# Designs tried in a protein design run: designed miniproteins, single chains. Part 39

Each design is a single chain, and the fold is of that chain. pLDDT is the mean over its residues in the fold that is shown.

## One batch from the design tools (miniprotein)

Design m1420
Fold by ESMFold2-Fast:
Structure m1420 (fold): chain A 82 residues (1-82)
Amino acid sequence: LKEVEKLAKSEDITSRAVAEAILLVIEGASDEEVIETLKEKYGLDERVARAAVESARKLVASLSEEERKKAKEILKKALEEA
């Protein structure tokens, strides 16, 4: 949970892109939808966008249902403020 907030508030574009990927994966987006969003919003190349999706899916898979709910709330707030 603290890790997802740090990613979303990071000055590093790749870290913020991973935070966006985590949110989209929790919201049920497909890998292709997430990749396209990261390419359009953050200017990532396809390989980096795919790596971000893989990282996001691994993180989300490690979270309980309650932790996913909390992560979604934290990420929505942090990304809207950024």
Scores: mean pLDDT 80

Design m1421
Fold by ESMFold2-Fast:
Formats: sequence, structure tokens, C-alpha cells
Structure m1421 (fold): chain A 65 residues (1-65)
Amino acid sequence: MLSESEKLEIEVREKLEAGADKEEIKEELVNRYAEKLIAAGMPAEVARQMAEREFEELMKKLGVE
């Protein structure tokens, strides 16, 4: 089973390869990842902030700004 972080990395990479825009990817994947964290019992506001941080760290790792 893939972690949520690993799933996010795979989806970002696939979308970038398909020519999707960073902002479009961010809107879709951050929302989805935040929903997963909320389903796991995290407060919505905290889940949103965590998802945004994970996305930004991933974009740095992939060399996208």
C-alpha cells in the first residue's frame, strides 16, 4: 500500500508529464490529500495546511517552482 505522500508524488509527476499546470495540479491534489487527512480524523483546517506543505515540499523535490 502506498502512503498518501507517495500517492501525491506519483500523481504530481504523472500530471506534469501530461502537461498540466502547477496551479491546476495543486488545486486538485491538495484538495484530495486534505480530504484523506480529514477522513483519518484530522481537523479540516489542519489537514489543508498539511496538504499544502506536502505539496510545496514535493514541488521543491521535483525542481518545480
Scores: mean pLDDT 76

Design m1422
Fold by ESMFold2-Fast:
Structure m1422 (fold): chain A 69 residues (1-69)
Amino acid sequence: MAVRRPDPSAKEEQRAFLEEVTEGVKAIVEGVAKTIEKKTKEPEEAKEFKEKQLEIIEKAYEEALKELE
């Protein structure tokens, strides 16, 4: 069963959790992009990877926020 908590509402808690997860995933993408740049010495490739992944994350975050409404 889902976690049951008193006020504040579960919806507010889900939103806070979603924000934390999204920030965590963005931080991982930043780390991976830096690793790609360091390993390949191709800053353009690392930048393209980062931009593409951040766009996917942003879209998923927006869709999840709509579900919470």
Scores: mean pLDDT 76

Design m1423
Fold by ESMFold2-Fast:
Structure m1423 (fold): chain A 92 residues (1-92)
Amino acid sequence: NEMVRLLEELAALVGLLPDEVLERPEVRELLKRLLASMVKYDAPNAERFKAWLRRRFGEDFVEEALKAEPLSLEELYEAKELIRRLIEENPP
């Protein structure tokens, strides 16, 4: 399943981003939509990603994420390119 594979890859990639990058509004919005997508497509890593977001941003953030609009396949590829660029520009 290409959708689930991309969601798993994206979860791993966002884990490489430093805290200051994760706090950017566009990244926070992407993280919410990633969780919504994982739940919608029943991705195996959904619960682990949800727990990680809860620890980092709190319960209100998770509640917002669960109500967010899921990403399309095209938007997931765009997200992967964005996150890859952010990692290159902000090495850990």
Scores: mean pLDDT 86

Design m1424
Fold by ESMFold2-Fast:
Structure m1424 (fold): chain A 85 residues (1-85)
Amino acid sequence: MEIEEATELLKKTPKEEVIKGLEANKESALEAGKASGEEEAAKKAVEYAEKAKEAVEAGDYKKAAEYAKKAEEAFEPVAKALAEK
C-alpha cells in the first residue's frame, strides 16, 4: 500500500480503532519475536508502531502511515521465520 493510500485510510478509520489495533498487536509481535528467534526485529517493529500511534494521536496521519510501513518492514524477518513453522 502506498503511503498516500495508507494516509487516507487512517483519516477514514476512527482514531480509537487505529490505536487499539496498534496496542493489541504489540504484545503479539514481541511473543512472535521470541518464538522465531528474531526478538530484535520484533522490538524495532514495536518501536515504529509506538511512533505510528503517537502520530495518530497528534493527527499526523501521513507520519503515522510512514511509521506503520516501517513497522511492517521491521517485522518481516519475524513473519518469514514463523511462516517456516
Scores: mean pLDDT 74

Design m1425
Fold by ESMFold2-Fast:
Structure m1425 (fold): chain A 97 residues (1-97)
Amino acid sequence: DKEKIEKIKELVEKAKEGTLGGLDLIRESQLALGRIRRLTDEQLEKIKNSSALEQLEIFSSAEEGPLTPEELERIREAIEEAFEKKLKELLEKLKNS
């Protein structure tokens, strides 16, 4: 979603200016994860490999210096783990209803 990418870019610019709170980034990430859990495998792969991760790298670089490839991979893994956990919770609720 182009609108979502533009929003992330806006948050990055605010971070560079020292006007962004970390809660804004967390909230946007949580909204993205909520959408991801309803996507097809193809759509999910596109989002996981989106430039949004590059925007997160720029954001972290603006605050505390550049992220290492290992740190970026950990962020990616955390996003994937949160998504899978949410899907498992939904499946269990459907089985128990």
Scores: mean pLDDT 48

Design m1426
Fold by ESMFold2-Fast:
Structure m1426 (fold): chain A 84 residues (1-84)
Amino acid sequence: DDEKILARLSEVFQSLGLPPITKETIEKLKENDEETAKVLEEMKKIIREHSETLSPEELWMLFMFGDVEEALARVEAMRAAEAA
């Protein structure tokens, strides 16, 4: 459900003090930049796979690094350090 993914993405952004992402924002970005549209699709994929297991801050870390495997390894290392 795209609406649930967009709602979760907006929740992540709001928790960090950033403006929410709406369907209109996504449509405007797709019209202006095809690479930005691909980044948004990758963010949606991360939300689908990890939103139930990761906090908003951890999801933001995945977005920022661009390399999902490297970002996940960093998040996992931080979680292991906090659990110890």
Scores: mean pLDDT 66

Design m1427
Fold by ESMFold2-Fast:
Structure m1427 (fold): chain A 79 residues (1-79)
Amino acid sequence: SLEEALRALGELRYDEAIEIMKKLPKDNPEAYLLLGHAYLLQERYDEAIEAFEKALSIDPNNELAKKLLEYARQLKERR
């Protein structure tokens, strides 16, 4: 459930949160936003980008997803 994923994220159990979120309904943009955020916190920028792009494919007007996508792309380029 989304609640279980949020709990795992709060406990810094990112891999578990990711696995829970992957099992959530594919029509939920919020699940993809949280999935992308979990990848971002693990510095897995390519996976974060893909998750935020999926959130935007469901909700194209999601301003938070647009900003997080840009941020993830910028972090990937910074070395």
Scores: mean pLDDT 77

Design m1428
Fold by ESMFold2-Fast:
Structure m1428 (fold): chain A 63 residues (1-63)
Amino acid sequence: NAFDLEVEATLHLMQAAIAKKYGDYETAAEHYERAADLFEQIGETELAEQYRKDAEKMREKAK
């Protein structure tokens, strides 16, 4: 259900924050992208777009 997907998305956001803190920008990007996919599945399109942009910023830092 939507609540379970939102919880899963939140756990991915926590993992993204941890990865970002330790300079693992590729892992952070993957977790932001997964969170975005989960928010898109529950119809939170604006949140999904925001986290996809966060993922892109992380990928730029990983270069």
Scores: mean pLDDT 88

Design m1429
Fold by ESMFold2-Fast:
Structure m1429 (fold): chain A 79 residues (1-79)
Amino acid sequence: SDLLKAKKMAETALEYLDRGDYDNAARYARRAAILAEKGGDTKASTLLRQAADYASRGDGDKARTLLQQAIDTLNSKIS
């Protein structure tokens, strides 16, 4: 499902962020946002777009918080 793919991409973005790879974190967060939108989770899509923006600006703390919120939101929809 698109939401399961979005979750996987968001988790991958978080892994890159933890490694200090903000460029790849932003890229995977943007991909996750598109998949979340296709899956009908507009809240997760918005959070993932914001996470990508913060990651691309080097704000790892805000990016991490938004990625975690997005993953939590996706988990509530995956059933």
Scores: mean pLDDT 88

Design m1430
Fold by ESMFold2-Fast:
Structure m1430 (fold): chain A 62 residues (1-62)
Amino acid sequence: SAEDLANEVEERLRKAGITLSEEQREILRELAEAVVKQKLDFDTFLELASGLLGIPLEKLRA
């Protein structure tokens, strides 16, 4: 589940022409694990990922 959430964001960013750094990818995975543990929804995950990765929320949404 956490890995699937991180992979979904990575795919969306790849389609938008954005490649994450190794550190950004690690941050995304850690955030996905926290979100799954806290039972937060996908939209909240995208908002938090946007802030932590420094990427506009629009580019994380399809």
Scores: mean pLDDT 81

Design m1431
Fold by ESMFold2-Fast:
Structure m1431 (fold): chain A 76 residues (1-76)
Amino acid sequence: AAARARREATVAALQRQIDSDLEDKGYTEEQRKLFEEALEQFRAALDANPDMTPEELGRLAVRFFGPVLKEIAERE
């Protein structure tokens, strides 16, 4: 129960952060799509691993969102 609630809260927090960044930083439609695809992959991985620890959640987020953030930073 607690682990599931934490995963749902983490996904919700990431979605809000993405929405905020898209609004505030003026990301392109292509960059928005990259974030949305990463979020979908992250959600699928969380649903497949119901007993994931907070540390594993953090590593998973870096795995899916790290490449997107790096690509955007490199294109600045």
Scores: mean pLDDT 72

Design m1432
Fold by ESMFold2-Fast:
Formats: sequence, structure tokens, C-alpha cells
Structure m1432 (fold): chain A 57 residues (1-57)
Amino acid sequence: MDDIYFETTVKELEEKGVPREEAEKVAREAVELIRQGKYDEAGELVKKAIEEYKKKL
């Protein structure tokens, strides 16, 4: 995906402790939700992933 949102989201998730593979998967799912106009669901998906991995910090 060449979407700047995808790249930014992956980097943010990795910085928050989400493993690279999971960060890419979450970012990909969030981009698909955004394409469907489901911006709130995309944001919640990313936020939930960060919360799940918070324990690593």
C-alpha cells in the first residue's frame, strides 16, 4: 500500500510496542475501514492495538 496513512500508522504502532507484522496487519485493516468511510472504527482498531501492547513498555 502506497498510502501515507498506512506508513504513518505502522510506524506509530511500532513506536508504541506493537510488533512489525501485527502493526502492518492493523494498519492494513484500518486503511480498508477508512476506504469504506468507517473512520471511527479505523481509529478504534488502531487504539485497541496500542492498548493491547502497552504492557511491553
Scores: mean pLDDT 75

Design m1433
Fold by ESMFold2-Fast:
Structure m1433 (fold): chain A 71 residues (1-71)
Amino acid sequence: MSEEDFEAEVYLALGLIYLTLGKLDLKRGNKESAKESFQKAIELFRKAREIGSPEVQAEADRLIAEAEKLL
């Protein structure tokens, strides 16, 4: 794994944390906090997509689509 692949994986992991936090906030009725978390997740997934392998790009695109549906 290259340094770029490692950084892309870190961005995916951070994005997944924010996506999960957003889903938890949404379940608890905290719509504003959920929206902020989903927006941060999308930003992180976009960074992963820019530097990642084709497989990371495909996963990032899937996760961006998931987060956008929850906005």
Scores: mean pLDDT 86

Design m1434
Fold by ESMFold2-Fast:
Structure m1434 (fold): chain A 65 residues (1-65)
Amino acid sequence: DAEAYYRKGLELEAQGRLEEALEQYIKALELDPNFMQAEMAAALLISRLPDEELARRYERRARVP
């Protein structure tokens, strides 16, 4: 479920595995597009990515309807 993906994202983010954490947040949003916590977490994490091109790529993917 969406909560499980969100929780896994938090664990990966705590480990510094930012890209993998972001992938989990995106999966949570694919299951529940109104999951505000996952949307906020993804947006904040994207702003912290060291590669601007990578950040833009994930920004597009996070906008799943």
Scores: mean pLDDT 77

Design m1435
Fold by ESMFold2-Fast:
Structure m1435 (fold): chain A 97 residues (1-97)
Amino acid sequence: MSLAELYRRLADKAIEKAKNSTDPAERAAYYHIAAVLYERAYELTGDEELKKRSEQLKAEADRILASMPDPAVAREKFKQYEIKLSKEIEEELRKAL
């Protein structure tokens, strides 16, 4: 499997986890991680659809965070989830490579 294909597969898994998450901050973090992975796939392939998808997912994450009652608490929870999920993705990449 190519590295770009692996990034797309991991991004799709992150989107699926976002849809199943009940915590808005966790959902936003999964969408943001998926956006980063699509952006990395775009850098390897030049596929403009991946860039557009990345931008859409970043916008969705921002929209979710903006809809939360306390923006400061939302941003802090998002940051904690982002750190945790980034580590999880790094482990998944290590296992696949």
Scores: mean pLDDT 84

Design m1436
Fold by ESMFold2-Fast:
Structure m1436 (fold): chain A 55 residues (1-55)
Amino acid sequence: EEQLKVAEEIIKESEKLETEEEALELVKEAAEKYNLSKDLEERVRSAALRLIREK
């Protein structure tokens, strides 16, 4: 539950980023800080990258 909230916040924060590298770094740092599962980290990473690429 807490991990899902963190994932949603990371995705929202990634919408404000300009580059894929910034989005990947944000996801990696948050995954380490909040101990996200590999599956959840991959899903958040994919969503963040799609948001950046959509711009």
Scores: mean pLDDT 77

Design m1437
Fold by ESMFold2-Fast:
Structure m1437 (fold): chain A 69 residues (1-69)
Amino acid sequence: SMEEEKKKYIEELEKKKEESRKRYEEGDKFGEVEEYHYTSMIYKMEDEKKGEVYEEKFRKKSKELAESL
């Protein structure tokens, strides 16, 4: 059902978030950007306002990395 599909999608996003965090810990600065992106997507499904906060963090960090390259 729709609710089961949503739960599965959240589980997939959580896995990608964890993989992004691991890459960041291994020295990939883009892992932090991706973690914020997946975090914003997860929160937007449950709390739009929290999702927007993490989307802003994603945008800011993406810009900082682009300017540092």
Scores: mean pLDDT 81

Design m1438
Fold by ESMFold2-Fast:
Structure m1438 (fold): chain A 61 residues (1-61)
Amino acid sequence: MSELIKEAEEVKKEAEKRKLGAIVALAEKAIEAAKAGDLDKAKEYLDGAKKGLDAVDASLS
């Protein structure tokens, strides 16, 4: 599995544990884009998912 897909799956799993549906959806789109070969879109969606997760972590800290 490519590193980008692996990272997106990890973000998705963490977002699922926290019931963050919007972040789960972004991580899923990143995985789909990466599998389709659209690395630019995959990175865009993954970056969005990671920023969303970081924002939630900051609000909980």
Scores: mean pLDDT 79

Design m1439
Fold by ESMFold2-Fast:
Structure m1439 (fold): chain A 101 residues (1-101)
Amino acid sequence: MTRVVTREEAEARMAPDGSVEPVAVTAAAPEDRGETLVIVEATLRESGEVVTTAAGADDSTDEAAVQAAADEAIATAVAQARAAGETADLRVTVEHVREAP
């Protein structure tokens, strides 16, 4: 049985050059060790279209892996917005999930 043990959300804005301010994310506590799912929803400013990207980390307590997953999901969303010729407002959702039992 998979459950979400912690969820955090952050907002980021894409600049006209495609840059995004770094989004810092928090790893799970050791007692809540499981997997991390990062979901990014990028709302394109001109069309209003929402692009959804996701990345994961197999160890929610590995801060570097969790940060890398967030960076990957954000980079993919930015690449898709740039391919559309638009800038986007990003919502980043980080979920730490645990299987029990």
Scores: mean pLDDT 81

Design m1440
Fold by ESMFold2-Fast:
Structure m1440 (fold): chain A 75 residues (1-75)
Amino acid sequence: ASDEDIRAALEALAKAAESLREEAEAALAAAKNEEERKRAEEEAGRKIAERALELAKSLSPEAAATARRAVEESL
């Protein structure tokens, strides 16, 4: 991959992170009790993890393996 391809991937990651962050914040703001908040946090974490793994796979198999381990440690 070229530096240009890596930069494009990082831009895509940044945009995806912004969208997921907005969704997570909206879900947390809508939570009226601790149970709803916990569910919103778990869903947000899952979506972020899925998107990170998808983008890592587009870069290299090694990056995908590293991202998977990081997700397993954070979940």
Scores: mean pLDDT 70

Design m1441
Fold by ESMFold2-Fast:
Structure m1441 (fold): chain A 68 residues (1-68)
Amino acid sequence: SNALKQVSLMMRGMSYLEDGDNDLAEEYFKKLAELAKKEGDESAIRMAARQLKKLGKTEEAEKLLKEA
């Protein structure tokens, strides 16, 4: 299901972030954002934006929030 896909992408992003792999964490949070935008899931868009802000991707996060 799309909900399970979103959870999986979030969990993978968080796992990479914990391992210090910021590049892979960013990739997975962007995949989450892309799926969330396609599904119109505002909550998941905000979650992805929050994680991207933590990675210093403020401009990309603000763009996502405008689309939520």
Scores: mean pLDDT 84

Design m1442
Fold by ESMFold2-Fast:
Structure m1442 (fold): chain A 97 residues (1-97)
Amino acid sequence: SAAEKKAKAEELFKKGLEAMSKGDFETAIKYFEEAAKLAKEVDPDLAAKAYIALGLAYAALGDFEKALEYLREAIRIGSGKVKELAEAKLEELQEEA
């Protein structure tokens, strides 16, 4: 069921992005939390993408402390381009805070 967990995490991540595009940040957070939880064991980079998205959603809600925590977690578990994206987003938010 690793493939099933990954597919479900990808579906939840897409639903989170749809909620983000509508400005429904609270709904987006729920989808990204479940996506990260499922992805952690099977696809760490997908989990890291979900943590980047959680960071951005919390920043949109004005919760910069949680935003920075999630971006740091994305850096910890992510690799390659996903890690680079998380580092870039962390730098941007630290300049705003």
Scores: mean pLDDT 89

Design m1443
Fold by ESMFold2-Fast:
Structure m1443 (fold): chain A 64 residues (1-64)
Amino acid sequence: SEELIRELAEKLGISEEEARKLLEGAKTLMDSGFSEEQIIQFLQKEGGLSEEEARLVIELAKKL
């Protein structure tokens, strides 16, 4: 978890706190049955992420 948070923070140029919130949020949506497309749209709208950045968050969240 700590390693994944650090990796995301470094790759997106954000704080570890912001990275943790993104990973936990994406994992919660996945566990709730949301599709990958829905999660990408959520991360773009709420997180201000690009599609590429949103896909990275999802891939790292799958490893949590």
Scores: mean pLDDT 84

Design m1444
Fold by ESMFold2-Fast:
Structure m1444 (fold): chain A 68 residues (1-68)
Amino acid sequence: HHMIELPVSEEERERIIAEGRELAKDHPDLQTRLDEAVKNGASPLDLEALLLAAAVYRVIDEREKLKE
């Protein structure tokens, strides 16, 4: 049970998924992409990419919402 090249445990994978869901909660498109990636057994790297995309979109969207 040694993953030196991809040091993501089952616990770390779950953390990435949970963070992605929280960040994407205001963006159903990103939620759908994350859910499909999880179902397809996407790599932790792909999950992190979705998490980062969700974070960026959340910041941009929040700035626009502050106007209203």
Scores: mean pLDDT 67

Design m1445
Fold by ESMFold2-Fast:
Structure m1445 (fold): chain A 78 residues (1-78)
Amino acid sequence: TAGIVGDVQLLVGKVLEEMGDYKGAGRAYHGAGLNYAKSGDYERASQAFENAAVAYEKAGDTEMAEKARQLAEELRKK
């Protein structure tokens, strides 16, 4: 299910962060957010997009960080 895929992508994001691959971690957390949103878990999706934004910011990708923050905020309104 999309929720299980989201959980796997969260774990991948954490591993990539431990390795210092912040860009990879951002992509993994972003994927987790999308999959949680597909399963209707908007709270976890919002948290995953916030984690993606922080990872993208650490990677120096301000554009992707801003997009991820916007997605997190939109999902909190649901």
Scores: mean pLDDT 85

Design m1446
Fold by ESMFold2-Fast:
Structure m1446 (fold): chain A 72 residues (1-72)
Amino acid sequence: SNAEKAAAYYAQGLALYAQGRYEEAVAKFLMALTLDPNNETTKANGARAGGLVAEREGDLEAAARSFAVAQA
């Protein structure tokens, strides 16, 4: 089911995030959100990972915006 696929992508995203592989984590969280767009936990973790990607790229304004979404 789409819910089972979303859960699998979310779990993959968390594993990649734990490894510091933030760009790959973002891709997996985005896949999960495509299948389960109202999942606030996935949205928050995706935004947090995206903020860390932006921070690594030196885009501190984009990082701040992403971290604010993660706190909502």
Scores: mean pLDDT 87

Design m1448
Fold by ESMFold2-Fast:
Structure m1448 (fold): chain A 82 residues (1-82)
Amino acid sequence: SADLTPEQVVERLTASAPKAVRAAAEAFGVTLSDEQLKETVERIGKAAREAAEKYPDDPRAASLAASQAITKIVTEAVKKAA
């Protein structure tokens, strides 16, 4: 959306996090426990909020920082479960 704020980017990333984490686990052929999934989603939410707080006036920078942190969090969770 043309009116997308950094906070709206965070909201969308957080809302999609459970589906994204499950998709990554399936792609790597690993099974995450409910506890691992919850912990991973919580870490994603925190990283997205920190990115928005760091770049309140730059939605693109906030989105990039959040995406990089999310990729690292998901990769670490999936590798630990394998």
Scores: mean pLDDT 78

Design m1449
Fold by ESMFold2-Fast:
Structure m1449 (fold): chain A 68 residues (1-68)
Amino acid sequence: SMAEDDALAKEAGRLIKEAEEALKKGDTETAMRLLDEAREVAAKISDPTLRALILREVERLEKEVKEM
């Protein structure tokens, strides 16, 4: 349902924000764990467009981790 997708998107968004904060502190291990969790949450989103948008944000941060 849209309500379930909204809740999952908000949860993934929180994990992404926490990962960004971990990266600002140089905590790559915590950032990677949080991004893995965000990816798992995003994978549960039924709407393919919303899922793709959230996964793109996760992939952006995964790339930043790799470039550190």
Scores: mean pLDDT 87

Design m1450
Fold by ESMFold2-Fast:
Structure m1450 (fold): chain A 111 residues (1-111)
Amino acid sequence: MRAEELARRAAAYARTLPLGASLTHEGILEAVGEDTEPSTLLEAARLLAEEALARARSPEARAAAEAALAAVDGAEQSIALGAFPDEAAKREAAATALGAAAWALKLAEAE
């Protein structure tokens, strides 16, 4: 699956949840595919976070989008440094960043 398709699926999943619900890495992986490569998850997360930042009008929505971009950058850096013990841990970190990005976009769209 391409990162753009993953981004669409993650955003669609986030829109089904009420405002204030947590986007778990398990929920994200169930929505996009549990065997998805960490690099593809992070590419999808960056696409959503950048769209959220572009759409954000409130300080709160902008802060959420900036936090999501920081989470993507942090996950990419940690993976590059070998900070995770296995592929499952890398996938969890990447899915967590994707969840943050999907949430940030949902918040920006709710303005």
Scores: mean pLDDT 84

Design m1451
Fold by ESMFold2-Fast:
Structure m1451 (fold): chain A 55 residues (1-55)
Amino acid sequence: MREELLRQLRRAGEDAVEGARATHGDEYGEEMRELLRRALAEFERRGRPVLPPAP
């Protein structure tokens, strides 16, 4: 629901991934990216109260 929150999270995450990659190297960046992807998916699932019952 909070689209702005998601946008901020994505931006911060992308920044963190790039920073981690530049500082700690590719391996850490990849781990961070996967962590971010997981976190984003979980956030979207939790933040989005979608409950469409089947007819």
Scores: mean pLDDT 67

Design m1452
Fold by ESMFold2-Fast:
Structure m1452 (fold): chain A 77 residues (1-77)
Amino acid sequence: KVAEEVRKLGLAGNLKEAEELAEKHPEDGSALVELAIGYNQAGNYEKAKEYAEKALELGDKMAQTVLNTTLFMESRR
């Protein structure tokens, strides 16, 4: 549910609200993954990497894929 709201906020471009919501649930790896995806889509690879790394530490399986995608996009600049 939290991850769904974070995704919705990210898709709408409300990344600050998405970040605030995800930070209220810092142990929710799926919410952090959705936040990282939102920042990736916005081109903010620094924030995307930060939140993907946090989700990876929590053991979220999607976090590794999101982190790898972020690093790939960043490296091609």
Scores: mean pLDDT 82

Design m1453
Fold by ESMFold2-Fast:
Structure m1453 (fold): chain A 64 residues (1-64)
Amino acid sequence: KEKAIEELKEILKKLGVPEEEIDEIVNKLKKIKDKEKFKAALKEIMKEYNVPEEKVKYLLKLAD
């Protein structure tokens, strides 16, 4: 879980997402205790920010 959040943070930073917005996303994800809900939220965030499919697959594997 923590590794998936750290990788997402780096991806969003490289895409030019503002640091304040990244911090809000990370804080929301950290509050999710259920693994399946965490993966669903992670997928929706990646979709919202147009994260490349290869990175989406990588992050979902890290969330397992």
Scores: mean pLDDT 79

Design m1454
Fold by ESMFold2-Fast:
Structure m1454 (fold): chain A 70 residues (1-70)
Amino acid sequence: TDYEEALKEVQELLKKEPDNYLLLYGLAMAYAGLGKYDEALALLEKAAALDPSKKAAVDAVKAKLEAEKA
């Protein structure tokens, strides 16, 4: 598991689908794995805005990342 490699792969996919929920979520998880929690939280907020039906799942992940950040 290499978070830097995952970041690169998701960024390449985002060139084709810039408003894709799963790609934004994946990018957020890659940033979180690198300890870049503020960037991860911002991307999760953007992903939730694209698909509000995912808000509960995104909120749970955000809470976990905020706990790791503190």
Scores: mean pLDDT 77

Design m1455
Fold by ESMFold2-Fast:
Structure m1455 (fold): chain A 65 residues (1-65)
Amino acid sequence: SLTGEIAIGIIRMTAAVYGAEIEVEFEGDTITLRGKLETEEDRKAVEVMKKAAEDMGLKVEVVET
């Protein structure tokens, strides 16, 4: 969907800015953010991505590996 394409673009840009090793999966209206959340930078990146996705009306799931 158009909303999903925009969300993926924003999330990819956010990951690049923070240097976070976060894998993003999109299915239907749900985004899954998967990665190691061991540093403050990783956690901040995930929080920013989650907020952006939720602000666009998407459901967010976070999976720590």
Scores: mean pLDDT 73

Design m1456
Fold by ESMFold2-Fast:
Structure m1456 (fold): chain A 58 residues (1-58)
Amino acid sequence: LTEEQKKELEEELKKIVEEYLNGMSVDEVQEKIRELAKKFGVSPEYAGEKAFLIYLEL
């Protein structure tokens, strides 16, 4: 991933985490993370780990 793509991925993951905190279901969160991982060409596990780290920083 380029630095620009990493930034975009992080911003999109942060939006998903914020939606989760506002009551989005776990199933919807997981689906959005999987779709985002596919878009950026990373594993769902990698995207999920990054989302978890973002969650812990909030």
Scores: mean pLDDT 82

